Designed miniproteins, single chains, continued (4). Designs and how they scored, part 100

Each design is a single chain, and the fold is of that chain. pLDDT is the mean over its residues in the fold that is shown.

## One batch from the design tools (miniprotein)

Design m15471
Fold by ESMFold2-Fast:
Structure m15471 (fold): chain A 100 residues (1-100)
Amino acid sequence: SAEDEIQALIDEMIVMLGIAAQEALEDPSMPEEAKEELRALWDEVVANPPRTAEELRAVVDRVRAVFLAHETDPARRAGFERMVARLEALIARIEALEAA
């Protein structure tokens, strides 16, 4: 069903975001302040998992804001923006399924 497909896509995106968060937390160039903000955001996601494209977009936007505020390396910033573009495409797919 569309509802089951939406939930599966949301679950896959949460896993992908968790992997990205872990990589950021293990990055020695990421400042501790940014790591604390990412840990707090992940705790919020675990406590209140996103259930809609809108809620997922809000999480992605918050992760993007923290990363871009603290990442100064242009190659890592470009890599992160490519990942965000991929996440945005998946969110658009969820939005299309929600509208159907």
Scores: mean pLDDT 79

Design m15472
Fold by ESMFold2-Fast:
Structure m15472 (fold): chain A 74 residues (1-74)
Amino acid sequence: MKAREEEKERLVEKAREGLEKDREKMIERLMTESGMDREKAEKVVKEIEEGTIESIRAMLEAIDKLIEENEKKK
């Protein structure tokens, strides 16, 4: 069942592409709205990107766990 892991990686990759597309806009927004310098804004955006990817991975793992539990109880 390696196919499921490949699907999860593809979803993570698409999410990463989306985050990269909006990265500059998010940096500018943090600089404008929060008064952060660019270096700090870049660090914050990087943390948000990493946290978002981790959350997506955790959600996908939780879904897999629920599927496995339901299959075991069937």
Scores: mean pLDDT 77

Design m15473
Fold by ESMFold2-Fast:
Structure m15473 (fold): chain A 66 residues (1-66)
Amino acid sequence: MASVEKAAEYARELLLKAGVPQEEADRFAEAIRTVLETEADKLTPEQLYELAERMAKAVANHYKSR
């Protein structure tokens, strides 16, 4: 569980740095955490961080730069 929680926290930090409002960043981070939990059995810790970063960047880009 530590890898999922850390990856979700990392995603939340990326969203906040990208300028996503705190409430929306919290909601997106929670959604990302849920996805990471479903993939945790299939992915290494490194892959979980990579997936979290990719999802956070995709959300931030679509939110801000659509």
Scores: mean pLDDT 78

Design m15474
Fold by ESMFold2-Fast:
Order: structure tokens, then sequence, then C-alpha cells
Structure m15474 (fold): chain A 81 residues (1-81)
């Protein structure tokens, strides 16, 4: 769901790895391939904070949800993990 993706992106921004991992695992259970793709990118970024491909997927998801400030600041938040 959009709410779950927002929660995960906000958790990543705060450096709340436990919440981000929980959200990613829930997204991976989704029948929606786009939600699974976002969940996979969240897990990958938690393992590799400097993964530009994972960061790009999450930035795209943030922009799609109208989280423009989150998308713009995402790299800085991701590096805080």
Amino acid sequence: SDELIREGLEALRRGDAETARRVAEELLKSPDPEHRRVGEAMLRLLEHPADPEAAAVLGEAARRLGMEDTAAQFDAAARAL
C-alpha cells in the first residue's frame, strides 16, 4: 500500500533500520510487483547504504507518492544508515 511505502521511506530517512526492514518484508509479500520491487530496494539499501540502484528505485517511489522533499533528501538519509 502507499501508506506502507511512506512508512518505510520515512523510517529510512530517520535511520530506523528495524522499521524499514519490517516494512520491506511486508512489501515483499504483496501481489503487486511494484510493491515487491520497492521492498527489495529497501532491503538492498539497508545492506548496502551506497547502492545507487536501490536509492534510485526508492527515490522514484517517493516522487510517485508526492514525497518530493523525501526524494530530494533521500541520499543524505540513506547515508545516515
Scores: mean pLDDT 79

Design m15475
Fold by ESMFold2-Fast:
Structure m15475 (fold): chain A 104 residues (1-104)
Amino acid sequence: LFLAYADAAIAELEKWLREKGYSEETVQAVVDAFRKAAEEVYKTLVETNYDMEKVEELIEKHAQEIYDLLLKHGVPEEEAKRIAELARDSLLTAARLYKQFVES
């Protein structure tokens, strides 16, 4: 289930950001961006009949937006990059698992 996997990844990221001492504003902004990305990726998967080229392009766009958002909130560049990569990898994994499941 794509959305369940994404929700789990978002929950882990939210916990990690809070434990690192980031502001509630920063945590909420990042969580909202990740949820929006997950919803748009899921919609694209269904509407394009699992066109992975379009899905991967959309994931890369959202990962970049999350990275830029983190930098605007004062997250260090290295940490922002790791978080954006986690978001990208989580969405890609969820998308690939979903495609495998529906094509089985």
Scores: mean pLDDT 82

Design m15476
Fold by ESMFold2-Fast:
Structure m15476 (fold): chain A 71 residues (1-71)
Amino acid sequence: MEKKQQLLKEGEEKMQQIAADAEARAQQILNDYAQKGDLDTGRQQAQQVLQEGARKSQEVGAQTVKEIEEL
């Protein structure tokens, strides 16, 4: 029970951290490009960062579930 809860908690924290980092990075990119007047490039770069973050978060979630099921 404890080990399963610990793995779930660690997985959730990793997913939240990845999502938060991606969102912060995307906002920074958008702000940078807005100041330069290149909003289209900024939006494209921000979207790529968010998509990569979402992918990594999903992989961590899937791995966490698999590890718990193998317990």
Scores: mean pLDDT 83

Design m15477
Fold by ESMFold2-Fast:
Structure m15477 (fold): chain A 90 residues (1-90)
Amino acid sequence: DLEEILKRLYELTNMKLTLEEIKELIELAEKNDEKGLALSLAADLIAAEGPEELIDRALEVAGITREQARLYARYREDHEKLREELEKLK
């Protein structure tokens, strides 16, 4: 449900963004080589169970795998656990 996905994104980003505005932010991140912004957008979209198309686009711009972004989304506030889980993907 598109409306439910948008509600989750609003809660995660603490801002009222449409999916079109999120798409524009991903393209802006690519134009300015802001991989950190693209990573954050990919992580937030994964946590919100957002559209696969936008997740894939953000992952491409960030230069990371979906699995790495998923771990970042789950453990970004727990750096020790994030490091441990990323090492398992080697």
Scores: mean pLDDT 69

Design m15478
Fold by ESMFold2-Fast:
Structure m15478 (fold): chain A 71 residues (1-71)
Amino acid sequence: EETDKKILDKIAELAEDPEWREVAATFLAMNYALSPKKEELKPLFDEAIDALLSGDVERTKKAIEEAKKKL
């Protein structure tokens, strides 16, 4: 639980750097795929990945914070 939240925090940090955006998206997708709560998290992870690839860092962080609340 706490470890998963820390991983999401690190992904949000990587999302701030355009050079690491693709890496952050990959880690986010992997974290989602390995989550036992993926059904609950799906709309939030879809939103975070879409926002991240669109370059909207604040929208990405908001989606990640909502996902953390469900962990």
Scores: mean pLDDT 75

Design m15479
Fold by ESMFold2-Fast:
Structure m15479 (fold): chain A 67 residues (1-67)
Amino acid sequence: MKALREKAGLSAIDTTRLQVEGMRKAGAPKEEIVKLAQQSAEMVKNTAKDSEEIHKRAQEVVEFGAA
């Protein structure tokens, strides 16, 4: 069960990265991109509280959205 939650969390992070790239190509404001990344990261962290790996990768996606 833990491995399935981690896989779901990683999949959600990958989806968020694609959304961030799509928003950048569409010319969305950086502030809106960062907000999307932060909201997705918070949801993923809440889903996989037991996983430091997921928490680290969630933080990385916020940084990716801010770049």
Scores: mean pLDDT 75

Design m15480
Fold by ESMFold2-Fast:
Structure m15480 (fold): chain A 89 residues (1-89)
Amino acid sequence: SAAAQRAELDAILAEAAKLVQDVKSRTPVESPEVKEMEALLAALQAGAATARAGIDSGDQAAADAGRAAVRENFAKLKELVRRMSYESE
């Protein structure tokens, strides 16, 4: 359902924002990795906005493109956070 799709997007955005906040609490703000994470979070937010607009207007192509962008950028964000955690050991 449209409501379920929106709820999934909201959950992904909340998880992504939490990951970025947690890393920023222990990492210098000017680090290249923090800037990359913020760029990925911005891309996630843009993709989610596109997906929501597509769902609300019945534009299936926009909904699918936005959801794909959210999933791809969330995967990249999780991989970056994982890499940062292991590079220090």
Scores: mean pLDDT 82

Design m15481
Fold by ESMFold2-Fast:
Structure m15481 (fold): chain A 70 residues (1-70)
Amino acid sequence: SMAEIDERVAELDARLDEIKEAMLARPELREQAKAHLQGLLDKIPDLPASEESKARLRAILEELLAALDA
């Protein structure tokens, strides 16, 4: 549901630094992680979520992608 997606986006935002650290600890999975994150970005417009949550999710995914490219 829209409400469930909005809540999960808020949870991801709250844990962004933890998720980023966990992803950077696994360099062997970097290309897989990048492909997965890009796939999620491409699906954002079609998600049954608020525009605010879509914008937050896009920012989260872009920050994670930037961290993996560093």
Scores: mean pLDDT 80

Design m15482
Fold by ESMFold2-Fast:
Structure m15482 (fold): chain A 62 residues (1-62)
Amino acid sequence: SAMDEIKKLVEELKDPSLSEDKRKELKKKLYDLGVKLGRYAAAQRGLVSPAEAAKIKAEVNS
């Protein structure tokens, strides 16, 4: 699941020996997943317009 992937990425980012390039790649993946889940959470919590919420929920359920 996306939540499991986020947890793994967060745990990997805690490694102080991680290279700068690898850290940037993991941060980008985490950001992309966070944006997707954040949009979904915002739709569920009514923080966006009803039309935008319906669109986001339809995209996630596809």
Scores: mean pLDDT 70

Design m15483
Fold by ESMFold2-Fast:
Structure m15483 (fold): chain A 93 residues (1-93)
Amino acid sequence: MTVEEIKKLSPEEVRELTLEALRNGDEETFNTILSAAFEHFLENDSTDYLQAVLDALDEYLKEKYSEEVAELRDMLRDVIKGHEQGITKNPVK
C-alpha cells in the first residue's frame, strides 16, 4: 500500500486500516499510514488523518496494552494539541 492510496481514503477508513495494521503487527503498512497522515497534515493544515490514527491507537490499547503503542499515541496527541494551541493563541506582538 502506498502513501498516495492512503491519501484517497476517508479519515474513518484510515482509522480502520490503522487498527487492522496494529492488530496484525504490520509495521510496514502502519509506517506508510503514519507518513500519509503527516504529509496530509503538512499539505492541508488538517489533523483529521492524525486524529484517525490516534483514535485507532487508543482503541488498540484498550484491547491490548503495548508500551511502544502508548508512547506513539502520546506523541501524536502532543502534535495534535500543539496544532490546536497554535490556532487558538494569537501571537503577542
Scores: mean pLDDT 78

Design m15484
Fold by ESMFold2-Fast:
Structure m15484 (fold): chain A 88 residues (1-88)
Amino acid sequence: SEPIQKAQQILANLDQAEALIKEGKASTDKDTQIKNFSKALQIVDDNEQIVRDSNLAGVGVLPPSMVEPFLKRSQELKDEAEKGLAEV
């Protein structure tokens, strides 16, 4: 169903954001660091917007037990990307 597909996509997006942060941290090139950290932030922000919009519509993309872990992981990735970008 569409909600299950959205949930899978949202979780996959967090994995992609984590991979981009790791690539940014591993790079010695400032342009590559900026690109990867900025893209990771965009993915996290877009993901959080999808969850917010779904919750406001009463649809619920994630089961309640997964919402808090999702938000915690999203915040941790956002903090890492913002820190990486500030250190470039």
Scores: mean pLDDT 82

Design m15485
Fold by ESMFold2-Fast:
Structure m15485 (fold): chain A 78 residues (1-78)
Amino acid sequence: SMKDQQESLKKMREAAEKAGSSVPITDLQSAVKAMQASLDAGKKAGDKEIKKHPESKDAVQKLIDQYQQAVDDTQAYA
């Protein structure tokens, strides 16, 4: 189960990183957009991983909460 959780979190991070990296960051608004893209991709990947590995739900939610916090922190300065 630990390996399944690690694989699920890895897939979420890869999806989030790919989506965020697709947004050019030139100002705080584009930084918020990049963080939001990472959050959205992470949520989609997380939903798929929870369906495959229900035991990963808490770990997936914690990672989503971390991406949400990054959006909230960046948005506060935009």
Scores: mean pLDDT 83

Design m15486
Fold by ESMFold2-Fast:
Structure m15486 (fold): chain A 75 residues (1-75)
Amino acid sequence: MVTTDELIAAIKARFPELSDLEVLALEHAVLSGFSPALVARLLGISEETARRYLRATRAVLREMGIEPAPERPLP
């Protein structure tokens, strides 16, 4: 089981600009299969930045033994 503190520490080591709440939002997005476009809108960032953050969050979760949900396009 990934602890919230371990995930926050790992992501912030790579992206110190992210708040704890933004890291938790990225975890929820990855586990729920949110698209980069949706994440970009929710966090007020570019799609490129959202893709970068989501890719890093997926990698950390996989290293901790958690399988991310597949990305689902919204209708």
Scores: mean pLDDT 75

Design m15487
Fold by ESMFold2-Fast:
Structure m15487 (fold): chain A 88 residues (1-88)
Amino acid sequence: MKEELLRDAERLAELLEAQGLPEEARRVLELVRKAVEKYEAGDYKGAKIALGQAQIVAAEALAETEPSLREEAEAAVEKYRKELAELE
C-alpha cells in the first residue's frame, strides 16, 4: 500500500502541476507522505485524517481546473469532510 499510495499521489501531483496548481500538488504530496509515516508508526487514525485532507485538497483543485467535473469534485469534498468529522 505504501508504494501504491505514493505513486498515486505523485501522479495526481503531476496532473495538478500540469493544470497550473503547483502549490496544491505540493500539499497533496506532503499530506500523503504524512499519512504513510503515521500508518507506518501505527497511527491509523492520524493516517486516515492526513489522507482525507489530501483528498479534499485534490478534489478542490480539480473543481477549479475542470468545469465539467466541478459538481462531482464538490460532492467528493463534502464526502471527505464528513468522513473526517466522524473521526472526531
Scores: mean pLDDT 74

Design m15488
Fold by ESMFold2-Fast:
Structure m15488 (fold): chain A 100 residues (1-100)
Amino acid sequence: GVTEFAIEMARRFLKRLEELLEEVSEEVREKALPLVEEARRLIEEAERTGDVEKALEALEKLAEAARVVVRESEDEKVRLEAEILEGMIGIVIGVIRLLS
């Protein structure tokens, strides 16, 4: 269902963002990591409760973490990858809201 799709997409974006954060400076990582950790907790809550709103909140936190990388990374390639990731997360949020 919509909740299962939202959770699956949130987990996929979580993994991609964790991989991207391995490529950033410690300063950028320290700013983005708390948002990623909050998203992880929200995904776990969505899995326990079946609440699609928790999965949407997780996606919003992942988009916010990607935006930190876009704003603060000095590496142009890393910034571009973060910008693409933020855009993809936004599209998925829109699809979930349409289906909900």
Scores: mean pLDDT 90

Design m15489
Fold by ESMFold2-Fast:
Structure m15489 (fold): chain A 81 residues (1-81)
Amino acid sequence: SAAKEFKAELEEKVKEMREIVAELKKQGMPREEAVKAALERIRDKMSPEIAALLEEMANGRDPQTPAAKAAVAAIREAAAA
């Protein structure tokens, strides 16, 4: 179903962002800047819907769906590590 494809894409893109964030943090970049830079690097490689969700979450807005809340938690955990 479309919902399963959406969740799978979101999970894959969150994992890609985690890898980029970890690389940028290793270079000394602050967490918030690393998250923003990671999002911009992969924005053109994902569906507009997933990009909008990740952008909303990165800007600190309250997530409107359980999937968005889960992605926010994953991004924050990756940035903290």
Scores: mean pLDDT 70

Design m15490
Fold by ESMFold2-Fast:
Structure m15490 (fold): chain A 95 residues (1-95)
Amino acid sequence: STREEVLAQIDKFGEELRKEFNFSEFQLKVASGLYLLASLDPEVLAEFQAVLEESKKQNLSGNEVLFRLLDLMSERYPHLSEELQAVKEIFRQQE
């Protein structure tokens, strides 16, 4: 079913982030939310996936990957920019 397919995709995405970037539970929740938002626009989803692939090539930390995703989503959804940048600052303070 469509619901089972979406949940399976989210679970697989979370497992990949744990394996590649050592994401925490909080990082995974934020990244999953950003993934769902990006999935509503195929162009944004493609850019989201490109950021992940470049981040793997550069061996970025979990927070560095998350910051790039938050910056991308802030650019593509300016009406959410303040909230997305506030989330970024929370992660900066936890380092």
Scores: mean pLDDT 81

Design m15491
Fold by ESMFold2-Fast:
Order: C-alpha cells, then sequence, then structure tokens
Structure m15491 (fold): chain A 90 residues (1-90)
C-alpha cells in the first residue's frame, strides 16, 4: 500500500522528534500522535495496527493524566471494532 509506505517513511523521518517527546515525558502529545497514527492505519486498511495504536494512545493519555473513564471505554470499544475488522479481513 502506497499509504502505508508513505506513513512508514513519515514515522522514520519523525523518529528523533518522537523520541524527544518521550524523553521529555510529553505523553499528551504522544497520545495525539498515536491517535492520528490509528486513523491513518485504519484508512490504509491496517486494522490490527490501528487497534494497537488506539490502545497505545489510551496508555499514553493515562500516563498524561488526561484519560477519563468515558474516553477509556470509547477507545477500548473502537479498538475492539478494529480487531473484529482485522479478523474479518483475514
Amino acid sequence: SAALAALRAELAARAEELLRLEEEKRYEELAEVALELARRLEAAGDYLGAAEALRGAARLAEKAGVLSEEERRELEARAEELLEKARAAA
């Protein structure tokens, strides 16, 4: 997929930026990056990758102290829906 290849190239180019955000404990910003990654993976048809990115975003948002119980349940429900899509596509 051209979309997946472009996404991988973009993430490789941004590796230093993402590592710096982690070192600076900017978990809220990392959570936003993970949410955007999940959207782009879903659009590219990588449902398993999208589900993993959503779960990663939830963990980062929890570390940042910005994840409500409602938002947690919403993200978990979305990840389960994506896992079902991945299973159907296999």
Scores: mean pLDDT 83

Design m15492
Fold by ESMFold2-Fast:
Structure m15492 (fold): chain A 71 residues (1-71)
Amino acid sequence: SLEKLQAVYEAAKKEASEKLKKDPSMNLTQAVKFAEELAPRLAEEFGVSLDAARLAALLAAGEVYNEHKKA
């Protein structure tokens, strides 16, 4: 459902923000790898497909990374 996808996105955004705060030197490739490794856990936790969790995690990590680089 859309509500579950939104929840996955918000959870992924929080996790990516915390990861980047702990490792500010993280490059884009490392951010992508973090999202890929996060996706299976979020898929299980929220009961969504792995593909949906992967897309949400990649979108969230990319957004957080871009905001960090812009600042």
Scores: mean pLDDT 82

Design m15493
Fold by ESMFold2-Fast:
Structure m15493 (fold): chain A 73 residues (1-73)
Amino acid sequence: SAGTEAGLKGAEAAGKGDAEAAREYALQAMRNGGSAAATGSWEAAKLVEAGGDREEAKKAGLNGAKAAQESGD
């Protein structure tokens, strides 16, 4: 789904340390009905903004995208 795809891109952006891009993808996920993916990307962006571990930020985003995909069935 478009929401899940946006969440995956948000996770990738967070993994690269791009909090702004991660927030933009969170908004895209929300507008496409991917609430779990949006939450994951928002959490990932916050971790990056706080100077946290990029690997943990990426994982937070990926967990949200996975939850959105699983709840769509």
Scores: mean pLDDT 81

Design m15494
Fold by ESMFold2-Fast:
Structure m15494 (fold): chain A 90 residues (1-90)
Amino acid sequence: DEEIRAALEKLSEEERKTVATILDGALAAADQYADDPAALALVIEIAKQELRELIKNEEALEVVTRALDAVGAGDRSLAERVLRLARELL
């Protein structure tokens, strides 16, 4: 997780808050839409579009995008890890 931390440390405080907000929202959507994979997929795609607009660092963008894709596929582990690290760096 040293690589994830290093990527997040290159972000501004505002960008780290944005990452935390997007990941928290995606995890909440996964719980809310557990029986509606189409609705979850739309939330993930919107989150990825917002991320590309708001985050300029390519390494951080790539890590958070992978976390969002994993949430859409039913794997919360990367998103929970990135969210924890982003919050530690605030």
Scores: mean pLDDT 86

Design m15495
Fold by ESMFold2-Fast:
Structure m15495 (fold): chain A 63 residues (1-63)
Amino acid sequence: MSDYYYLSAEELKELGEEYYKKKDYLTAAVAYHEALQLEPENEEYRKKLAEAVKEAIKAQKAA
């Protein structure tokens, strides 16, 4: 493409899911947060963000 564009909410959700599967919960949370900023009424993105944040906090306690 001659022009670059930002990721769509759907692409950010998919990116978050990939990082969540890799157990990179912090990066997954950031991706879901960005998706939610584009679609603030999306309940699925809100729930995925909350789950990723919860797992990231657990990872910090284990360190």
Scores: mean pLDDT 77

Design m15496
Fold by ESMFold2-Fast:
Structure m15496 (fold): chain A 64 residues (1-64)
Amino acid sequence: SGRQDQLDKRLDKMFKLLGLSDDQKAQVLKDRQESQTIPKDWPDDDKRKLSEAKQKARKKAEQQ
């Protein structure tokens, strides 16, 4: 579905920003399937990086 496609794009961007290992990526995917949410124990810095990436993507879309 379109919702799943959007989540997949968000996860890909998040993985690139956080520099997650393959094991960490697998854990996030499992947690997503079980709860469909970002793990609660994620550091605030990682959440900040995700927020910055969303802002950058939005700005780039506006410039198109």
Scores: mean pLDDT 61

Design m15497
Fold by ESMFold2-Fast:
Structure m15497 (fold): chain A 70 residues (1-70)
Amino acid sequence: SSQIDQLIKNLPKDPVQSISQLVGLASDADSLQRLSDALRKIADDEKDPKIKKSLQQLSDVTQQQAQQLS
């Protein structure tokens, strides 16, 4: 959770760095896809609209990375 929180915080300032760290949390396309799915579920249940938007964007980016590796 703390790692995800930090990626969300940095996403608008440094999306490349946030993506790089996110990729570091998952080693293959399947792991990235699972991470994307988890982020989407967290976003769907999030009540803070700013955090929700950031989680959705992070999920989308992770989904794209999974597709690039597949």
Scores: mean pLDDT 69

Design m15498
Fold by ESMFold2-Fast:
Order: sequence, then structure tokens, then C-alpha cells
Structure m15498 (fold): chain A 104 residues (1-104)
Amino acid sequence: SEELKKWAEKQLEKAKERLEELKEKLEEAKRLLEEGREEEARKLLEEALREAEIELGIVLIQIGVLKLLLKKEPDKEVEEILKEMEKVKEELEELIKELKELLE
């Protein structure tokens, strides 16, 4: 379905953009820690962790939806979008792990 491909591509683009924004917040928090601004860094890390966990939840739902749709009607282009979404999931999980380690 052309509509399914367009929807899936749009969701992937949004997920990638949100992942990059979260990575930028992590790098800013690291800079604040290096400057001795620990309180500001902790606040930014806590906000980034909350946002990253919400985003992981959204990506997991989208992956589940795509897997169900592909099971009913296989589509090679949608399968490639699913693979890219799985990569975003893995990067969000790695980001969450790093955020949690910095908060300890």
C-alpha cells in the first residue's frame, strides 16, 4: 500500500529527528558536567531520559504495527523501513543506558 509506505517513512523520519535531538541533549549534558555544572547537567539528563523512554515506547508500538501489517501483506520497501526503525530502537536503548549511567 502506497499509503502505508508514506506513513511508515514519515514515522521513521520523525523518529530519526527525535533521536538526534536526544543525542544533542546528551552531548550538552556531558559539556555541563565537564564545566562542573552538575545540577544543570542532572536536570538535562533527567529530561532527556524521560523523553528517550517515551520515544522508545512510541518506536516499539510502531515496530509492532509494521510487523503485523507485513505479516498480512509482505512489502519489501516496508520491510526496509522496519529494519531502519529497529536500528532507531537499538540506538535509543543505547542512549537510555548511557543516560542512566551518567545519572548514577
Scores: mean pLDDT 89

Design m15499
Fold by ESMFold2-Fast:
Structure m15499 (fold): chain A 84 residues (1-84)
Amino acid sequence: SMAAQMERNRQLVEKIKNYLLSLLDDPEKFKEELERVKKFVADQKKVLAEAEKAGADPAELELARAGIDLLEEAIKEVEEKAKK
């Protein structure tokens, strides 16, 4: 179901968020991993745009957009926590 897939996306995003937060005491590694996650988001947006052009199912595109939005929000939360 779409709800089950969305729940899996939330769990994956939470895992990524917790991983990044675990690196706050290692500034160089934190910066490298944060930039890697940001690049992943940018790459996924490009993949999504190409899938939309190729006529992918609207419901699948909506689910993918929701997952990307969750990850972007998690990145913002991590960046705010990195500010002291």
Scores: mean pLDDT 86

Design m15500
Fold by ESMFold2-Fast:
Structure m15500 (fold): chain A 60 residues (1-60)
Amino acid sequence: HMDDMMHMVINMMVGMDNTDDTTDNVIDDFIGNGNFDVADDIGVNGNVGNDDMMDVINNI
């Protein structure tokens, strides 16, 4: 399930106090690269939208 990848990404952000290569690239791949279809498939709350997904991540 793709939600496992999102869970790992969030855990990395919480565990790491930096946005260097690994964490930043993973976040950018899901959000910045327009990976809306993946976000929808993993059941991210809401619809397609970078603003909505970034707001969720920022609140973590």
Scores: mean pLDDT 52

Design m15501
Fold by ESMFold2-Fast:
Order: sequence, then C-alpha cells, then structure tokens
Structure m15501 (fold): chain A 83 residues (1-83)
Amino acid sequence: SEELIRDARLLFNKYKNKDGTITREQFEQILRELAEKYGLPPEVVERALEIADELDKDGDGTLTFEEFVKVAERLAKIVEERA
C-alpha cells in the first residue's frame, strides 16, 4: 500500500502539466501502469476512475495533486482489503 502510493506519486510527477494538474487521459495512463505493476483487476481500475470523477470539483476533467492523492489512498485501501 505504501509502495503503491509512492509509485502513484512518482507517476503523477512524471505526467503532470505545468499547472500541477493531470488530465483524465494522463490519470488513465497512470492507472494502466499501476494496474500492470500491481496486478489490479478491471473492477478496481473502474472504481478509481469513478472516485476521480467525483473529486473533480471543477468538472473540467483534471485532477489536482490533492485529489489524486485521495484517489491513490482509496485505491491502496481497496487493494489491501482484497489481499
């Protein structure tokens, strides 16, 4: 879980735009890389996408670092509960 959150933060920093946010498409790329590395089932990936959409306060299809960390923490908890 701590390793998943660490890797998620590294990927956010790799993909982030100049304004410090990521787009929906960049978030999907991050999830794809995490799913491949950690063996996340499609249902967990879909749930993470739903949480990200709920946290997009501006409805503009971007995530701030704060919103992204909340998704990553929830994803890590879901992964631990299934282990």
Scores: mean pLDDT 78

Design m15502
Fold by ESMFold2-Fast:
Structure m15502 (fold): chain A 92 residues (1-92)
Amino acid sequence: DELRERAKELIKKAEEIEKESKEILAKAFEGSDPRALDLVPSLRDRLPPELWPVVEKLERAQKAKELAEKALESKTLEEQKEYLEKAEKELE
C-alpha cells in the first residue's frame, strides 16, 4: 500500500513537470499544436540549444511516469521497489 501511494505521488509529480515543460515549449513555438510536443526526440533539431534542458526535463518526466506506472502493475515487491527507484532517479 505504501509503495502504491509512493507510485501515485511520483506519477503526479511527473505529470506536473511534464505540463510545465510542455507550456514552456508551446510558448517557444508561438501557438503550435501541443500534440506536436509528444514528438519530443524530433524537437531537439528544431529548438534553440537553450531549450534543450527543457526537452530533457520533459523526456525524463515522461520516463518517470512510465516507470511508476510499471511499479503499480508489478506483482512482486522487489520489482515495484526497483521501478520506483528508477522513476525517482529520472525526476532528480
Scores: mean pLDDT 75

Design m15503
Fold by ESMFold2-Fast:
Structure m15503 (fold): chain A 75 residues (1-75)
Amino acid sequence: SRDEVIRRGERNGGLASAGTEGEKEIESGREAGRSGALTGSPEEGRKSGLEAGGSEKGSESGGISGTTSGAASRL
C-alpha cells in the first residue's frame, strides 16, 4: 500500500515531482543519468509515443507493395 502510493505518486506526479526534483538536480549539475526526468520526458515522450504508433502501422509496407506490383509488369 505504502509502496503503491509512492510509486504511483512518483509516476503520476513524475511530471511535477520530477520537474521540481530535476530542477534541484540541475542546479547541482547532476543532469546526467535521468534524461526522462530532467530533459522533460513528458513532452518528448508523448511526441515519441505518437510517432511510434504511426510508424508501426506499416504505412511504408503499403508503398513498397504497390510499387512492386507496378515494377513487376515492366520487367
Scores: mean pLDDT 42

Design m15504
Fold by ESMFold2-Fast:
Structure m15504 (fold): chain A 90 residues (1-90)
Amino acid sequence: TTELAQEARKEGLRILSELIKEELPGFTVDTVANGTGTMVGAILDGDEETREKVLQNVRSTLISSGVPEELAERVVEELLRAAEELVKRY
């Protein structure tokens, strides 16, 4: 695993801890953390299809885990923003 992928996972976990106070299932936490890493890769590759799939998967997983749509949208927005900021370092 590259250092960039590890940083992406940490950012996904931070976003969840800052925006969502409810306890989430482990698979939901992993989906957001891994989604941040996949998003970084998709931005580097210019892969618009993978970007859309990651955002949709994260949003859907959060909503199905009981997160309100407004908070799920904020997590998706912050995830994309964090991934874009990480890409600028490389």
Scores: mean pLDDT 82

Design m15505
Fold by ESMFold2-Fast:
Structure m15505 (fold): chain A 61 residues (1-61)
Amino acid sequence: SILDAFKAYLESQIAQMSEEQIEAALETIRSLLLGVLPEEEAERIYRELKEWAEKQMAALK
C-alpha cells in the first residue's frame, strides 16, 4: 500500500535524519498525497504515517 511504501522509506532514513528533517519529509509526503488522493483519504494516511513516525522517533531518542 502507499502507507506501507512511505513507512518503508521513512524507516530506511529515520535513523540518519534529525527531527526537523523528518517533519519536513512528512510535510512533503502530505503534499504529495493531497496531489494524488482525495483529501479525506490523504489526511487519514498522513495522520497514520505521522503517528507511526512520532513513535519511531521516540524509540530512537
Scores: mean pLDDT 79

